# Designed miniproteins, single chains, continued (2), part 75

Each design is a single chain, and the fold is of that chain. pLDDT is the mean over its residues in the fold that is shown.

## One batch from the design tools (miniprotein)

Design m6600
Fold by ESMFold2-Fast:
Structure m6600 (fold): chain A 70 residues (1-70)
Amino acid sequence: SSERSRKIAEILDEAIRRGWSPEEVADRLEELDPVLARGFRRMAEAGASPEEVRQTLLQLRISYEELAKR
């Protein structure tokens, strides 16, 4: 739904602004999108760099902001 996409985009924006770890991002997304949350947990397990996490957050924020538009 557009409402769900908007909430995900808001969480991703907050993660970017606060520099959250991929595990923190996963915890915040778990109830809204457990598949997306699992992706971030896998990034943490793989030892993704802060730069890799940031680039993923930036790209996903753009995608979910577009999905949230009506």
Scores: mean pLDDT 87

Design m6601
Fold by ESMFold2-Fast:
Structure m6601 (fold): chain A 100 residues (1-100)
Amino acid sequence: SMLDEIQEVTDKALEYIEKEKDIEKAREYAKKMIELAKKAPKEDHESVIQLLMTVAKAFYKAGDTELAIELLEEALEIAKEINDEKTVETIENMLKKIKS
């Protein structure tokens, strides 16, 4: 399924950033994750938001603030589409901290 594929690329991104310390491969999997997230059916949106936020936090901790922002902005657009006001607020606060 699409969600299973997104979970697979999420696991790969986290593996490369946290264990292998291969930032370029981690970035490639994160980019694939963003493209898949854009195609995800509405029923998977809550799970996709959580996965995007998890990967964004990992990239931020690794010092890749630009990709962390890109991942959070994708999660924010999905959260707005499903009218999840609390998640929108959480992501907006994360973006403010990263951009400050």
Scores: mean pLDDT 88

Design m6602
Fold by ESMFold2-Fast:
Structure m6602 (fold): chain A 69 residues (1-69)
Amino acid sequence: DIEEKFQAFLESLKPLAESAHTPEVKEELAEKVVDFLAEVFGISREEARRMLRAQVSDAEQKRVEELLK
């Protein structure tokens, strides 16, 4: 299950995320997520970034809908 593997990967990054209070560490973490997605899905890093952006887009869409209520 790809979703389960992705969640397990995010959970393994929690200690790093909690210490990631600088832009540089956050950027390194984002690159690791892109690398993981590319490897898990067998796609290019460009496609992995597109998938990551899609998740952000969904969150932004929900925020806009909440504001329009």
Scores: mean pLDDT 64

Design m6603
Fold by ESMFold2-Fast:
Structure m6603 (fold): chain A 125 residues (1-125)
Amino acid sequence: DAVAEAERALELFKEDVLEGRIPFRQAVLALMAAGELDHAEALVREALDYAIEKYGEDHPLVADMLILLAVIYYLKGDRERARELLEKAKAILEKAGYDVDAIIATWIQELRRAGLDEAAAFLEE
């Protein structure tokens, strides 16, 4: 059950962000690939709220959650909200001194590996 796996991954993310970050990302991508967009949105919003509360709005973990949320809104057809969230994520990463293009390229690779080619194409814009 992809939903139950993603719920377990969210609990790991809250208990140990370093160990839970990648499993949570992979579980959310699996939900997106399964068409479980409403469940993916709810879990990503909970992870986003947790990351903001614990690390602050300008933390790279917040940018990671905003990228997931942007992809979810793009797949739901809300392209304007998807672009706004992606630009906010990029701004956080740039302010933190990261190579934004390199990070987005990694996300594109992960989305393609999950079979989410339309979402990967959105990030290439």
Scores: mean pLDDT 88

Design m6604
Fold by ESMFold2-Fast:
Structure m6604 (fold): chain A 108 residues (1-108)
Amino acid sequence: ALEEEIRNEPDRSKRTALLITLSGLLGLAKKLGLPQEVIDAMINRDVETLQKIIKEAIKNKDWELALLAATAILGKSGLVAIGMLLGVEWGHPEDLALAEKYLEEALK
């Protein structure tokens, strides 16, 4: 889990970055009203469950859920997820390409 990575990270700088990532991502997920099952999978970094969530979200064209779940797997900040979502919603080709690449990396 991200929390376990934070506890086990000996580098203070890296530990702070992971903590900011966890705080931002979980705060965003709660604010957007994501199901508790999704939030629990994000907290525990249940990669198998998150990959299943991503696949279903893509099928349903739920870019918000797909990118948040991918962000949790890849350990990136919620701000990165928001940036990609806004770009995709505004029809920016570069942000769509980045989002697709991000989803592909999360599904590996």
Scores: mean pLDDT 66

Design m6605
Fold by ESMFold2-Fast:
Structure m6605 (fold): chain A 70 residues (1-70)
Amino acid sequence: MAEELAEKAEKALVAAILAISAGDLARAQRYLDEAREYAKKLEELGDLESAKKVEEAVRQAEALLRQAQA
């Protein structure tokens, strides 16, 4: 269900941010990849609002990951 996919994406994003804070950049990348897959599934289901929200959050977390890798 779209609501469950959005919740899974949000949990993956939180896990990615925690992994960045812990210095586990490889794990952070995996969680971001998972969040992107959930966003794609939301888009396929027609939940464009939730998909857009997840994509925005992924972009923000990817920026944090890039700063941590610099």
Scores: mean pLDDT 82

Design m6606
Fold by ESMFold2-Fast:
Structure m6606 (fold): chain A 72 residues (1-72)
Amino acid sequence: MDVKEEAEKAIEDLKNALKDPSRLEQALNDFMKKIDELEKADPEYAKSLIEKYKPTIQAAVRKILEQREKEK
């Protein structure tokens, strides 16, 4: 399977996970793993993908942190 195609699928899964908080941490972790693989194959494309979807990534991180704060 194409690493670029897998990374784009992972970002779509992350967008969908923003509506389902129970899947959000796993979706973000899966996306980050695909980005790491993509950086080894095509680092410039990996950077462009992160920049393009930076708002989605930041929203996911904020929601995860908010959930962790509520547990403390």
Scores: mean pLDDT 77

Design m6607
Fold by ESMFold2-Fast:
Structure m6607 (fold): chain A 66 residues (1-66)
Amino acid sequence: SLKARLDALAAEEARLAALPPTPEVLRRQIELGVEQVKLAVEATVRLREQDPAASAEERVAAFEAE
């Protein structure tokens, strides 16, 4: 599930944050950040695919509210 993937990424980020800041740890933290952004994009696409009409209206309403 999407929540399980987010929870797993958050848990790994917390684990890495507890380690000394070696180049390897810092590199993994950057990679994890990229994975989190990709997951956010995937979540947006999935929401549109499950209910494309409602998702489109919600997007238009949010854009107009800006």
Scores: mean pLDDT 69

Design m6608
Fold by ESMFold2-Fast:
Structure m6608 (fold): chain A 60 residues (1-60)
Amino acid sequence: DEELRERLEQLADYAVSQGASRQVAQDAVRAGLEVHRQGGSASEAQRVFMTRVAEALGLP
């Protein structure tokens, strides 16, 4: 689980470098970790993170 958290935090830093707000990136990390906490896979957690960041940036 530490590996998933580190991965999502690295992706969050990258998203901020691409124009996402720190708040959006942090909220996306929390949403992904919450999915994993509720029994979702690491892949599902990362998908939720990516979807939230993409929506905030206006990406498809």
Scores: mean pLDDT 81

Design m6609
Fold by ESMFold2-Fast:
Structure m6609 (fold): chain A 63 residues (1-63)
Amino acid sequence: GAEAAAKAEEGARALIAGDGATGFAHLAQASAYGPEAARKAGEALDALVAGDRERALAWGRSA
């Protein structure tokens, strides 16, 4: 839902900005909204590890 998407996007932005603690906390909260939100949060983290920051933000918005 929209709330999960917003939390995932905020998490991804915080990780990109170097605030790992805030980023992981927001992604964990997004995952609590259900399996689809957890999957999107995982995809966003994988994209960040691969260096695809724009794709990570897009997945955050679509959760």
Scores: mean pLDDT 64

Design m6610
Fold by ESMFold2-Fast:
Structure m6610 (fold): chain A 96 residues (1-96)
Amino acid sequence: NALAYFNLGNVYEKLGKYDEAIKAYEEALKLSAPNHPLTIKSYLGIAKVYLAQGKKDEAQKALEEAEKILNELPQDNPVVVELQKELDELKAQLEE
């Protein structure tokens, strides 16, 4: 299921297995609803992996996808607030 693939992506990311992490997050994206928090978390996971690889353009695109979805959700929801904070932290890492 989507959550299992997301968790697998996190494990691979922590192990430095970046290609496997991206693939696992992409599977989570395919199995989750577009506006689900898990979809946003998967895009943030993809961005983290690309940042770790120095692939800033790919990281930026993943963050833009996460931001589009976040903008469609209630801004006073605690889950949305936490995801926005994580997005902002990752965007800061794009600056040199």
Scores: mean pLDDT 87

Design m6611
Fold by ESMFold2-Fast:
Structure m6611 (fold): chain A 78 residues (1-78)
Amino acid sequence: SELDELVEEIAKELNLSEEEKEKLREAIENGDYQTFYELVIARAKELSKETLERLKKLLEELGASQSALFVEMAIREL
């Protein structure tokens, strides 16, 4: 799925463990924006702009409005 591919890309860029990768996937699927913020947004400067833009689009398609807003804010600060 697009979610699985993007989670793999984020995990590679941030050097996430398998446990952190699973937490990230679960956070996105369940709308856990707090865990999402801690795993991704706090480290957004380490992610490529392309990955952040893809993530924003996917979150908007999933209706994860709060997480999508966090990504938008992170992109604007790059």
Scores: mean pLDDT 86

Design m6612
Fold by ESMFold2-Fast:
Structure m6612 (fold): chain A 64 residues (1-64)
Amino acid sequence: VEASVEEEDGLYVAVVRYEGKTYRLAHETEEEARATAEGIARGFENPELRERGLEYLEIADLYG
């Protein structure tokens, strides 16, 4: 998994790339975006947490 933070139009976006898919989670602060990116990257180190992380990303994409 690849996780990074990008700045877009005054928002900070946590960008997660996994198996050819890109997920984007916008935050008002760089600290929140970085925490999200780091948390997801850490979760992907554990196969069980990776599955739950993918569910979270799919839900975030659906609602935000």
Scores: mean pLDDT 74

Design m6613
Fold by ESMFold2-Fast:
Structure m6613 (fold): chain A 71 residues (1-71)
Amino acid sequence: SDVQSLLSLADQLKRKAEQLRKQAQDLRDQAAVASKQSIQDGNGYLARAQMLEDQADMLQKEADSLYAKVS
């Protein structure tokens, strides 16, 4: 059904957002280690983590919009 298709898409976007947030956290953990050698290297990991969180936020907002349409 149309409703089932929207829910499936919303779930897929939510899972992608969760994966990106996990990857962002892994990058922040790497930043903590890298910062011991170079603040610049640490900042590089933090910048990548922020990009992934921004992407996750966009996907989560789209998922939330789709969930709202089927409620």
Scores: mean pLDDT 89

Design m6614
Fold by ESMFold2-Fast:
Structure m6614 (fold): chain A 73 residues (1-73)
Amino acid sequence: SLAEAVRLLDEAIRALEAGDVEEAIRHAEEAKRLTPSPQLQEMIAAAIEALRAGDVERARRTLRATRDLLSAL
């Protein structure tokens, strides 16, 4: 569900604030699977790629933006 995808993105953002990149990737991957919008799936994929590349600030910003867009649906 959309509400579940938003919850998972919120959990991914909290994991990043705690310094847990692996947990953030896990939650973001699950949120991507529950996201019905191909554009928003690509935004989540870009955030996951940024995390794997070590760009935590880009990932955090992208996850927050995607979360806000999903919550507005």
Scores: mean pLDDT 88

Design m6615
Fold by ESMFold2-Fast:
Structure m6615 (fold): chain A 71 residues (1-71)
Amino acid sequence: MEEAIEFIREELEKYRPDLADKVPDEWLRALAEAAGYDKEALRKAIREAAERLPPDASVEQFLKEIAALLP
């Protein structure tokens, strides 16, 4: 569980370092659960969200896009 949260935070930092420290652990846990703790699915969703959204997209917009890209 903690490992999945850390993984998501590290992936967010690669694309949006300004948001990585501002996202609550509860939201990262919800994303991990939605992906069935599939790190490959999470990595792809985060990457695609970062590519689809503008660099100034809010944390809410970014998280919603990631959630939409998960199964």
Scores: mean pLDDT 78

Design m6616
Fold by ESMFold2-Fast:
Structure m6616 (fold): chain A 101 residues (1-101)
Amino acid sequence: GQDYIQQAQQYLDQGNYRLATQYANQARDSGDYQGAIDVLDRVADGLRDNPVQRARVLTLRGQGLLNLGDYQGAIRDYQQAISLDPGLQLARNNLQQTQQL
């Protein structure tokens, strides 16, 4: 919800990407998919030099895009996550499941 997004934005402003990501996920779980995606976009940009962590954030953003019905956006995020971290099984599993829809 909006309260989770407010917390996520506060942590994001502090450079605390881990907590920003956790609160964005809680917002997604509460149905605020767009709010979560907006926070995860900023987290992913902040993690430009950290490909493994960026891959995890892109996987979570892809899940939010899938919740919104943006099938192609989700696929692109999962593919980018796999390119950044080929060992990220969650992104591979999510890509496979999404391609079967």
Scores: mean pLDDT 89

Design m6617
Fold by ESMFold2-Fast:
Structure m6617 (fold): chain A 60 residues (1-60)
Amino acid sequence: SPEEELEKRLKEVDERYAALRQEIDATLSPEQAASAHRGLDQLVEKERKILEKEYEEKKK
């Protein structure tokens, strides 16, 4: 269903960014990591909104 597809895609976004955050914490200084995490927070929000908008368009 479209709902299941959206849930799956949102989970994939969360998992992908979790992996990136782990790599950031392993490779960057704490100050640089904090800055990078703020950037990722904005990208995650944007990507989730795009997926939710696409889902709303499919419902119409």
Scores: mean pLDDT 82

Design m6618
Fold by ESMFold2-Fast:
Parts: C-alpha cells; structure tokens; sequence
Structure m6618 (fold): chain A 59 residues (1-59)
C-alpha cells in the first residue's frame, strides 16, 4: 500500500543500507545476481537506482 511504498522510496532516497539492502535482498531470494547489484547501488546511496526501485514497488 501507500505506506509501504512511501517507506521503501524514503529508504532508497536516504541511501540507508538497511532499506537498500532489503530491496536487494528480495532479488537475492530469487537467486538472481541482480539482487547484489541492487544492494550495491543502495550502499553507494544512489537514489536513482534505489529510489526508483522503492517508488515502483509502491505502485
């Protein structure tokens, strides 16, 4: 819902390792290397990658 999407986007925009890692972890659970790339972008605080990922997850 809105709250989940808002929280995800904020975590991505803030570049919080915990929030960014959560997004990457979801892909990691799918067994994709892309999970590691998503987490790496979060560790760098790349709002472009992390924020888009969280923003899209909100609808």
Amino acid sequence: GHKAGEAAARMGAAGDSAGAAAGGYELWQLGNKDGGKAARHGLRGDSEGAARWGRRGGE
Scores: mean pLDDT 48

Design m6619
Fold by ESMFold2-Fast:
Structure m6619 (fold): chain A 83 residues (1-83)
Amino acid sequence: ATVTINITFRDGSSATITFHDGDTLDNIRDAFRAAGFDDYTVDRIVAQFRANGGDVLTIDGIVAAVDRIRQQGFGIASISYST
């Protein structure tokens, strides 16, 4: 199973990140860095994934982390997911 995360940045650009069952926190960190986030924002995002799924991610843990990122506002205009 996969989760696709769609991010819209404040400048109107967007990025799509696909995660899989069994992805690690390092994989999440690398994906958000590749999407153009700075290290400070990436560390905060990774902390949400860790809090909701631990060291090995599940689809439910990814969904819960996205919902919390949306609530906290990391300078993102919008964030959504599809499964």
Scores: mean pLDDT 72

Design m6620
Fold by ESMFold2-Fast:
Structure m6620 (fold): chain A 62 residues (1-62)
Amino acid sequence: ESPLLKALREKAEKEGGVLAIGPHSLVPTIFYPTEDGYESEVKKKKAKEEELLDPEEWMKEL
């Protein structure tokens, strides 16, 4: 197993995700379990960034 794949697997386990390489996937992707299936790491990161930039969180400080 390549060092890159090992690092991705460790990252997935650390974040509670699953590393997957599908038959039609050109690159390994980390999927995170959700109530209604799985989300890719890209979607999860975007959601977290949006939470950090949420105007409601800013308004709570006022």
Scores: mean pLDDT 57

Design m6621
Fold by ESMFold2-Fast:
Structure m6621 (fold): chain A 73 residues (1-73)
Amino acid sequence: SYRELIAKGKEALEAGDLDKALQYIKEAFSLDPTNMEVLELGNRLYKAALAAGDLKTAREAFEISLEGMRLSM
């Protein structure tokens, strides 16, 4: 299930479906908030959302990355 969420998150991000990418990344983050692959996807989503002008998704992706870094310290 976790690997499937990561794979779906990557696929959605590559397809430019930022809402679906955010959903899968949030689900994966809830299962393992310190996993570096989830944090990397969150950072990629943040950059993609900023480039697309999707400030809502960018903010949520940033908050996931920030919380994951905090928990990893």
Scores: mean pLDDT 82

Design m6622
Fold by ESMFold2-Fast:
Structure m6622 (fold): chain A 72 residues (1-72)
Amino acid sequence: MAVEEKAKELLKKADELWEQAREKARKMQEAVELAKVNPDRYSETAKQLANEAAKLIDQAGALEGEARKLLE
């Protein structure tokens, strides 16, 4: 019971991180389009948002992995 509840909590946290990653990815795509017109101003922003999205995806995957181990 407690282990299953903890796994459910980890999966919910992972879902929240995936949603945040999707939001960062959307903003990154907007910055990439702006960088086509003004690369000096927006390329760094696009790169930063891409790195933030990647970090959130990595964190979400780690939580999903922990939840999976608990549900073995």
Scores: mean pLDDT 83

Design m6623
Fold by ESMFold2-Fast:
Structure m6623 (fold): chain A 87 residues (1-87)
Amino acid sequence: ISEELKEKMAELVKELMKILKTAKSVEEAEEKIEELAKKYELSKENTELLKEAAKLYLESKSEAVKVGAVLLIVGTVLDEALEKAGL
């Protein structure tokens, strides 16, 4: 994976975490994730996984589920990076 791609994906994770902490609703989070998907040229499949993770994070009262949602976000971003690297 190129250094440029690693830096872009790290920035994407930061943006996604900001959305989780600041979004007032699932709808707002999904809209912001669609904007990031266009900016970072994310696949439709990974975009939908990020939306599902955001929904789990925002709607769940369980800290374990919230941690799981963050791990899903990181895994999805890693998958996107590997796909873009041809791996």
Scores: mean pLDDT 84

Design m6624
Fold by ESMFold2-Fast:
Structure m6624 (fold): chain A 87 residues (1-87)
Amino acid sequence: MAQELVEQLKKIAEEMKKLAEQAKKSKDPKEAKKLLDKMIDLGKKMDKIFQQLKATGDQEAVKAAIPYVEEAQKALKEAYEAVEKLE
């Protein structure tokens, strides 16, 4: 159901934000890389769920989900930058 998909996207965004914060605080390149890899997998899962949400035709639910998708994308970019700095 559309509402369930929105809730799943919100939870993924919250998890990705948490992982990004851990990656930024990490001083171990190996640990930061593992966190980034997990976030990449979560990002792929988020994309699939968002495609399913769009397929429902529920425009209100899609609009509600957009901020979570954007927050997750921002978190992933920040984690990538953190990993590059630890090289």
Scores: mean pLDDT 85

Design m6625
Fold by ESMFold2-Fast:
Structure m6625 (fold): chain A 71 residues (1-71)
Amino acid sequence: AAARGGAAAYEYGKAGHSAAAASAGFGMQLSGRKDGNEEAARYGELAARYGAAGDAEKASIYGKLAQEAGE
């Protein structure tokens, strides 16, 4: 679940869909917290925060890191 959310945030951010990347990052934050994966949760939070700020590039970077940490 966490890896899937990170992958979505990465792909949406890479495509320039910052709001969609933010939503995916938030989902990753929740999944990482549920799984006890603090690193995936933190990167998901950062992807959501940067996506909400309109920074699709940084949202994609943190989404990728969340995906890697969630695996």
Scores: mean pLDDT 73

Design m6626
Fold by ESMFold2-Fast:
Structure m6626 (fold): chain A 82 residues (1-82)
Amino acid sequence: SQKEQQLTTVMIAAGQFRDLYRFLEKDAQETGSDQLRQLAEEARRMQREHIGYDDLSVDEIRQKLDEDLRQLLARYQQIVSS
């Protein structure tokens, strides 16, 4: 059903943001970077926001999650490459 697809999509995204958050937390702790700490907090916020999307279509959930994840990864790369 559509609701099952929504749940599956949200669960996959929550897992991805959790892994990203843990990675960013570790890197921030090792480097002492405030920018990485802020990015980790953003990833955690995005993970929380992806819970309870009862009114969004599967495509809307996927689009938002893909865009948010891409933005976080791009920002991470900019921080560590500078």
Scores: mean pLDDT 73

Design m6627
Fold by ESMFold2-Fast:
Structure m6627 (fold): chain A 87 residues (1-87)
Amino acid sequence: NAEGELIRALIAGDWEKVAEILRKDPSLAVVAALFLTDEQIRRFVEEGLLTPEQLREAASIAETLGLDKRAELFRQLADEVEKRKAA
């Protein structure tokens, strides 16, 4: 299944395969974001693979998992994307 393929790609650090999966199935973006490196989160935001809404949902989940710095990064990136698109 697509979720299984995503988890395998994330474990392998195969960011191109992760991007391919998200382009085909955007519903997996929130799950993917929780396991991406900070560098790849920024890249995926720039490529349009992570929306502000998905980033805010990922932030909420990260906070419940005690990943406070990651949750803050997601919220900052969501705010930045919304400001850029409103201009």
Scores: mean pLDDT 84

Design m6628
Fold by ESMFold2-Fast:
Structure m6628 (fold): chain A 115 residues (1-115)
Amino acid sequence: MSDIEALKIIEDSLREIVNIARKKAPAKAQEVESLVGQAAQAIQELYLAVKDKKEKEVIETYVRRFVDYLKRIAELFVREGLSKEDLDKIQEKINEIRKALQQLAPGVEIPEIKP
């Protein structure tokens, strides 16, 4: 998988998370959209850092920032009391993001993201 393909997978998965929020947690949809926007900015910064061949510590900082936004999104869905089926769908999207993120930042440890 190319870096640009990995970026596209992350962006598509984030968009699907927003769609789940709009349907299943409409009262928090704006907060999720804001967090997803921040995550999208962090992943773009990570992509540019990888292309610029920045030091590992710089890349790890962008990975950590992105992962923190994903954790906040997951925690929000749990607090809203989404069904197990809907949480499982969100976890599936998070797992696809983690795989693509590992491709984009090889050699960086990607933390586990659980609700």
Scores: mean pLDDT 83

Design m6629
Fold by ESMFold2-Fast:
Structure m6629 (fold): chain A 117 residues (1-117)
Amino acid sequence: SNLEELKKKAIELIELIGKLIEKLPSYPNKEEELERIKETIERIKKAKSIKEILVILIEFLSGEKILNSDSMSIDELLSLFDFLFDQRLAGLRALGASEADIERLRKLWEEIKKLAS
């Protein structure tokens, strides 16, 4: 189903971020961040809708709970994710992530956007 493919791609995105964090020297609070990655993957596995997956991904990137997420549209959630994801990629670059790693993350997010739309 579209939901199962979206879950698979979302998990791949979070796992790829985790692998990148593990190999980056001087990444702050690595153990805590890698635990957040494991928790996020388990949340995605249990998600029952496309909207729930997008909320989980946004909460991972922001580190904050999204208030009134039930009232937000898919398009609003995708726009918020685009903004937060761009900020995360900039942070990863600053910590030494390669352009090849950044492009892999971008391509995977574009696949997720197409599945969620």
Scores: mean pLDDT 87

Design m6630
Fold by ESMFold2-Fast:
Structure m6630 (fold): chain A 78 residues (1-78)
Amino acid sequence: LIQRAIEGVKDLAAIAKEMGDEKGAELLEQTAEELKRAKSAQEVIDLIAQTAEQLKKAGSSEAVIALVEGLLQYLKRE
């Protein structure tokens, strides 16, 4: 779970950067580093959910936010 979450968040950071959402990319890169210290599936879920809320407050692209929310739903099913 943790490794999949890290890879997914890093991929989304790259997508955000390609779309010109530098702040969103920075937040996602920060989340990927924080995920390396997660000790449970719940911490992984909470960190990604928190990142989605931070992206909304930062005014990130709706497409980037939707992708993060999609990753969160995918991880919750595991």
Scores: mean pLDDT 80

Design m6631
Fold by ESMFold2-Fast:
Structure m6631 (fold): chain A 78 residues (1-78)
Amino acid sequence: SIEEKIEELARKAVEQYLKEGGGEEVEAELDGSVETLNVEELIERTKELLLEEVKKVKEYNAKNYNPELEEKLKELLE
């Protein structure tokens, strides 16, 4: 499912960041806000935002098709 792929993607992205020397805490810009998040919080927040965006793309894409967003979303999910 998309939810499962999003969760795995978010987890792997954070793990990859830590392997490359990101440290215990990360500073992330989400929804135009900059916050200092721990690894678990970053994963959960990223997952929630991606799930909301996927729902919007699926339900709204037929009316407001954005090829750039669609391509990025498919790249992240596949």
Scores: mean pLDDT 63

Design m6632
Fold by ESMFold2-Fast:
Structure m6632 (fold): chain A 68 residues (1-68)
Amino acid sequence: SKEDELAAKLAEATAAAMRRHRQRVDEFDKQNPDASLEERFLKEADISREVGAELAATQAAIRKELEA
Protein backbone atom coordinates (compact mmCIF):
# COMPACT_ATOMS: atom_id res chain seq x y z
CA SER A 1 0.00 0.00 0.00
CA LYS A 2 1.01 3.65 -0.30
CA GLU A 3 0.98 3.85 3.50
CA ASP A 4 3.48 0.96 3.79
CA GLU A 5 5.67 2.52 1.07
CA LEU A 6 5.54 5.92 2.81
CA ALA A 7 6.47 4.38 6.18
CA ALA A 8 9.36 2.40 4.63
CA LYS A 9 10.76 5.41 2.73
CA LEU A 10 10.51 7.71 5.76
CA ALA A 11 12.26 5.08 7.93
CA GLU A 12 15.07 4.68 5.35
CA ALA A 13 15.45 8.47 5.03
CA THR A 14 15.81 8.73 8.83
CA ALA A 15 18.32 5.85 8.92
CA ALA A 16 20.34 7.46 6.09
CA ALA A 17 20.35 10.80 7.95
CA MET A 18 21.61 9.08 11.13
CA ARG A 19 24.42 7.40 9.15
CA ARG A 20 25.36 10.71 7.49
CA HIS A 21 25.42 12.51 10.86
CA ARG A 22 27.72 9.85 12.36
CA GLN A 23 29.96 9.85 9.25
CA ARG A 24 30.35 13.65 9.29
CA VAL A 25 31.13 13.73 13.04
CA ASP A 26 33.69 10.91 12.59
CA GLU A 27 35.25 12.71 9.60
CA PHE A 28 35.56 15.97 11.58
CA ASP A 29 37.18 14.15 14.53
CA LYS A 30 39.61 12.35 12.18
CA GLN A 31 40.58 15.59 10.40
CA ASN A 32 40.71 17.63 13.65
CA PRO A 33 42.16 15.32 16.36
CA ASP A 34 43.27 18.34 18.44
CA ALA A 35 39.90 20.11 18.31
CA SER A 36 38.66 21.46 21.67
CA LEU A 37 35.48 20.19 23.32
CA GLU A 38 33.84 23.54 22.40
CA GLU A 39 34.87 23.24 18.72
CA ARG A 40 33.55 19.66 18.58
CA PHE A 41 30.26 20.69 20.24
CA LEU A 42 29.73 23.60 17.83
CA LYS A 43 30.62 21.47 14.78
CA GLU A 44 28.24 18.69 15.87
CA ALA A 45 25.49 21.33 16.30
CA ASP A 46 26.19 22.57 12.73
CA ILE A 47 26.12 19.00 11.37
CA SER A 48 22.84 18.27 13.24
CA ARG A 49 21.26 21.44 11.77
CA GLU A 50 22.40 20.65 8.20
CA VAL A 51 21.49 16.93 8.32
CA GLY A 52 18.16 17.81 9.98
CA ALA A 53 17.33 20.27 7.19
CA GLU A 54 18.29 17.70 4.51
CA LEU A 55 16.12 15.05 6.23
CA ALA A 56 13.15 17.44 6.49
CA ALA A 57 13.42 18.25 2.75
CA THR A 58 13.70 14.54 1.85
CA GLN A 59 10.69 13.64 4.02
CA ALA A 60 8.64 16.51 2.50
CA ALA A 61 9.51 15.31 -1.04
CA ILE A 62 8.57 11.70 -0.17
CA ARG A 63 5.23 12.82 1.28
CA LYS A 64 4.40 15.02 -1.73
CA GLU A 65 5.21 12.19 -4.18
CA LEU A 66 3.18 9.52 -2.34
CA GLU A 67 0.24 11.75 -1.25
CA ALA A 68 -0.29 13.15 -4.77
Scores: mean pLDDT 87

Design m6633
Fold by ESMFold2-Fast:
Structure m6633 (fold): chain A 61 residues (1-61)
Amino acid sequence: MSPEEKEALRILVTSMATLSRQGRDDAADALAARATELSRDPSLSDGEILERLRELAAEVL
């Protein structure tokens, strides 16, 4: 895993845990689904995936 992939995974796991602690499991699931779609986009680099995931996490936290 690249450093960018590791940081993206850390942000995803931390954000999902925070949302679940707030009782927002649907929001945590939606964030995970969107992160999965980003990771499957062949036009995005690891760095671009990380940046977009940071933006998504900021919108829901």
Scores: mean pLDDT 81

Design m6634
Fold by ESMFold2-Fast:
Structure m6634 (fold): chain A 61 residues (1-61)
Amino acid sequence: SMSPEQQQKLIDDLSAVMVELHRQQGVSEERLLALARQLMDRERVPPALKEQVLAATRQAV
C-alpha cells in the first residue's frame, strides 16, 4: 500500500500534469477531467484517491 506521503505526491504529480495540459496545450477542463477519470479507472486507482486527484485538478485549473 502507498504511504500518505506517496499518495500526496501522486495527487500533486498527476494534478500538475493535467494543469499543464490545460494551460500549454489548450485541452478543455471537461475533456481533461474525462480523460483523467478514464485513465485512472483503467489503472484501477482507488475511488478516494481518484476523487482527490480530480478535485485538486479542478481547483488548480
Scores: mean pLDDT 75

Design m6635
Fold by ESMFold2-Fast:
Structure m6635 (fold): chain A 71 residues (1-71)
Amino acid sequence: SIEALQAEVEARAEELIANLSREEIRERLEETRARLDALAASLSDGELTEEARELLLEASALALALERLEA
């Protein structure tokens, strides 16, 4: 469910905040987004790989963590 995915993203974000600096989180977010962009360029519309799903969850968690640290 969307709620379960949101809870997973929030849990990952809390772990990132506990273990990494703001600058480390920003760097990882940039790297993860670049990897997603490269992967997206190789996929057809509607194709979602396990790798793409994991990168989307990681990017979402990193973005949420950064937002919370910069608030």
Scores: mean pLDDT 79

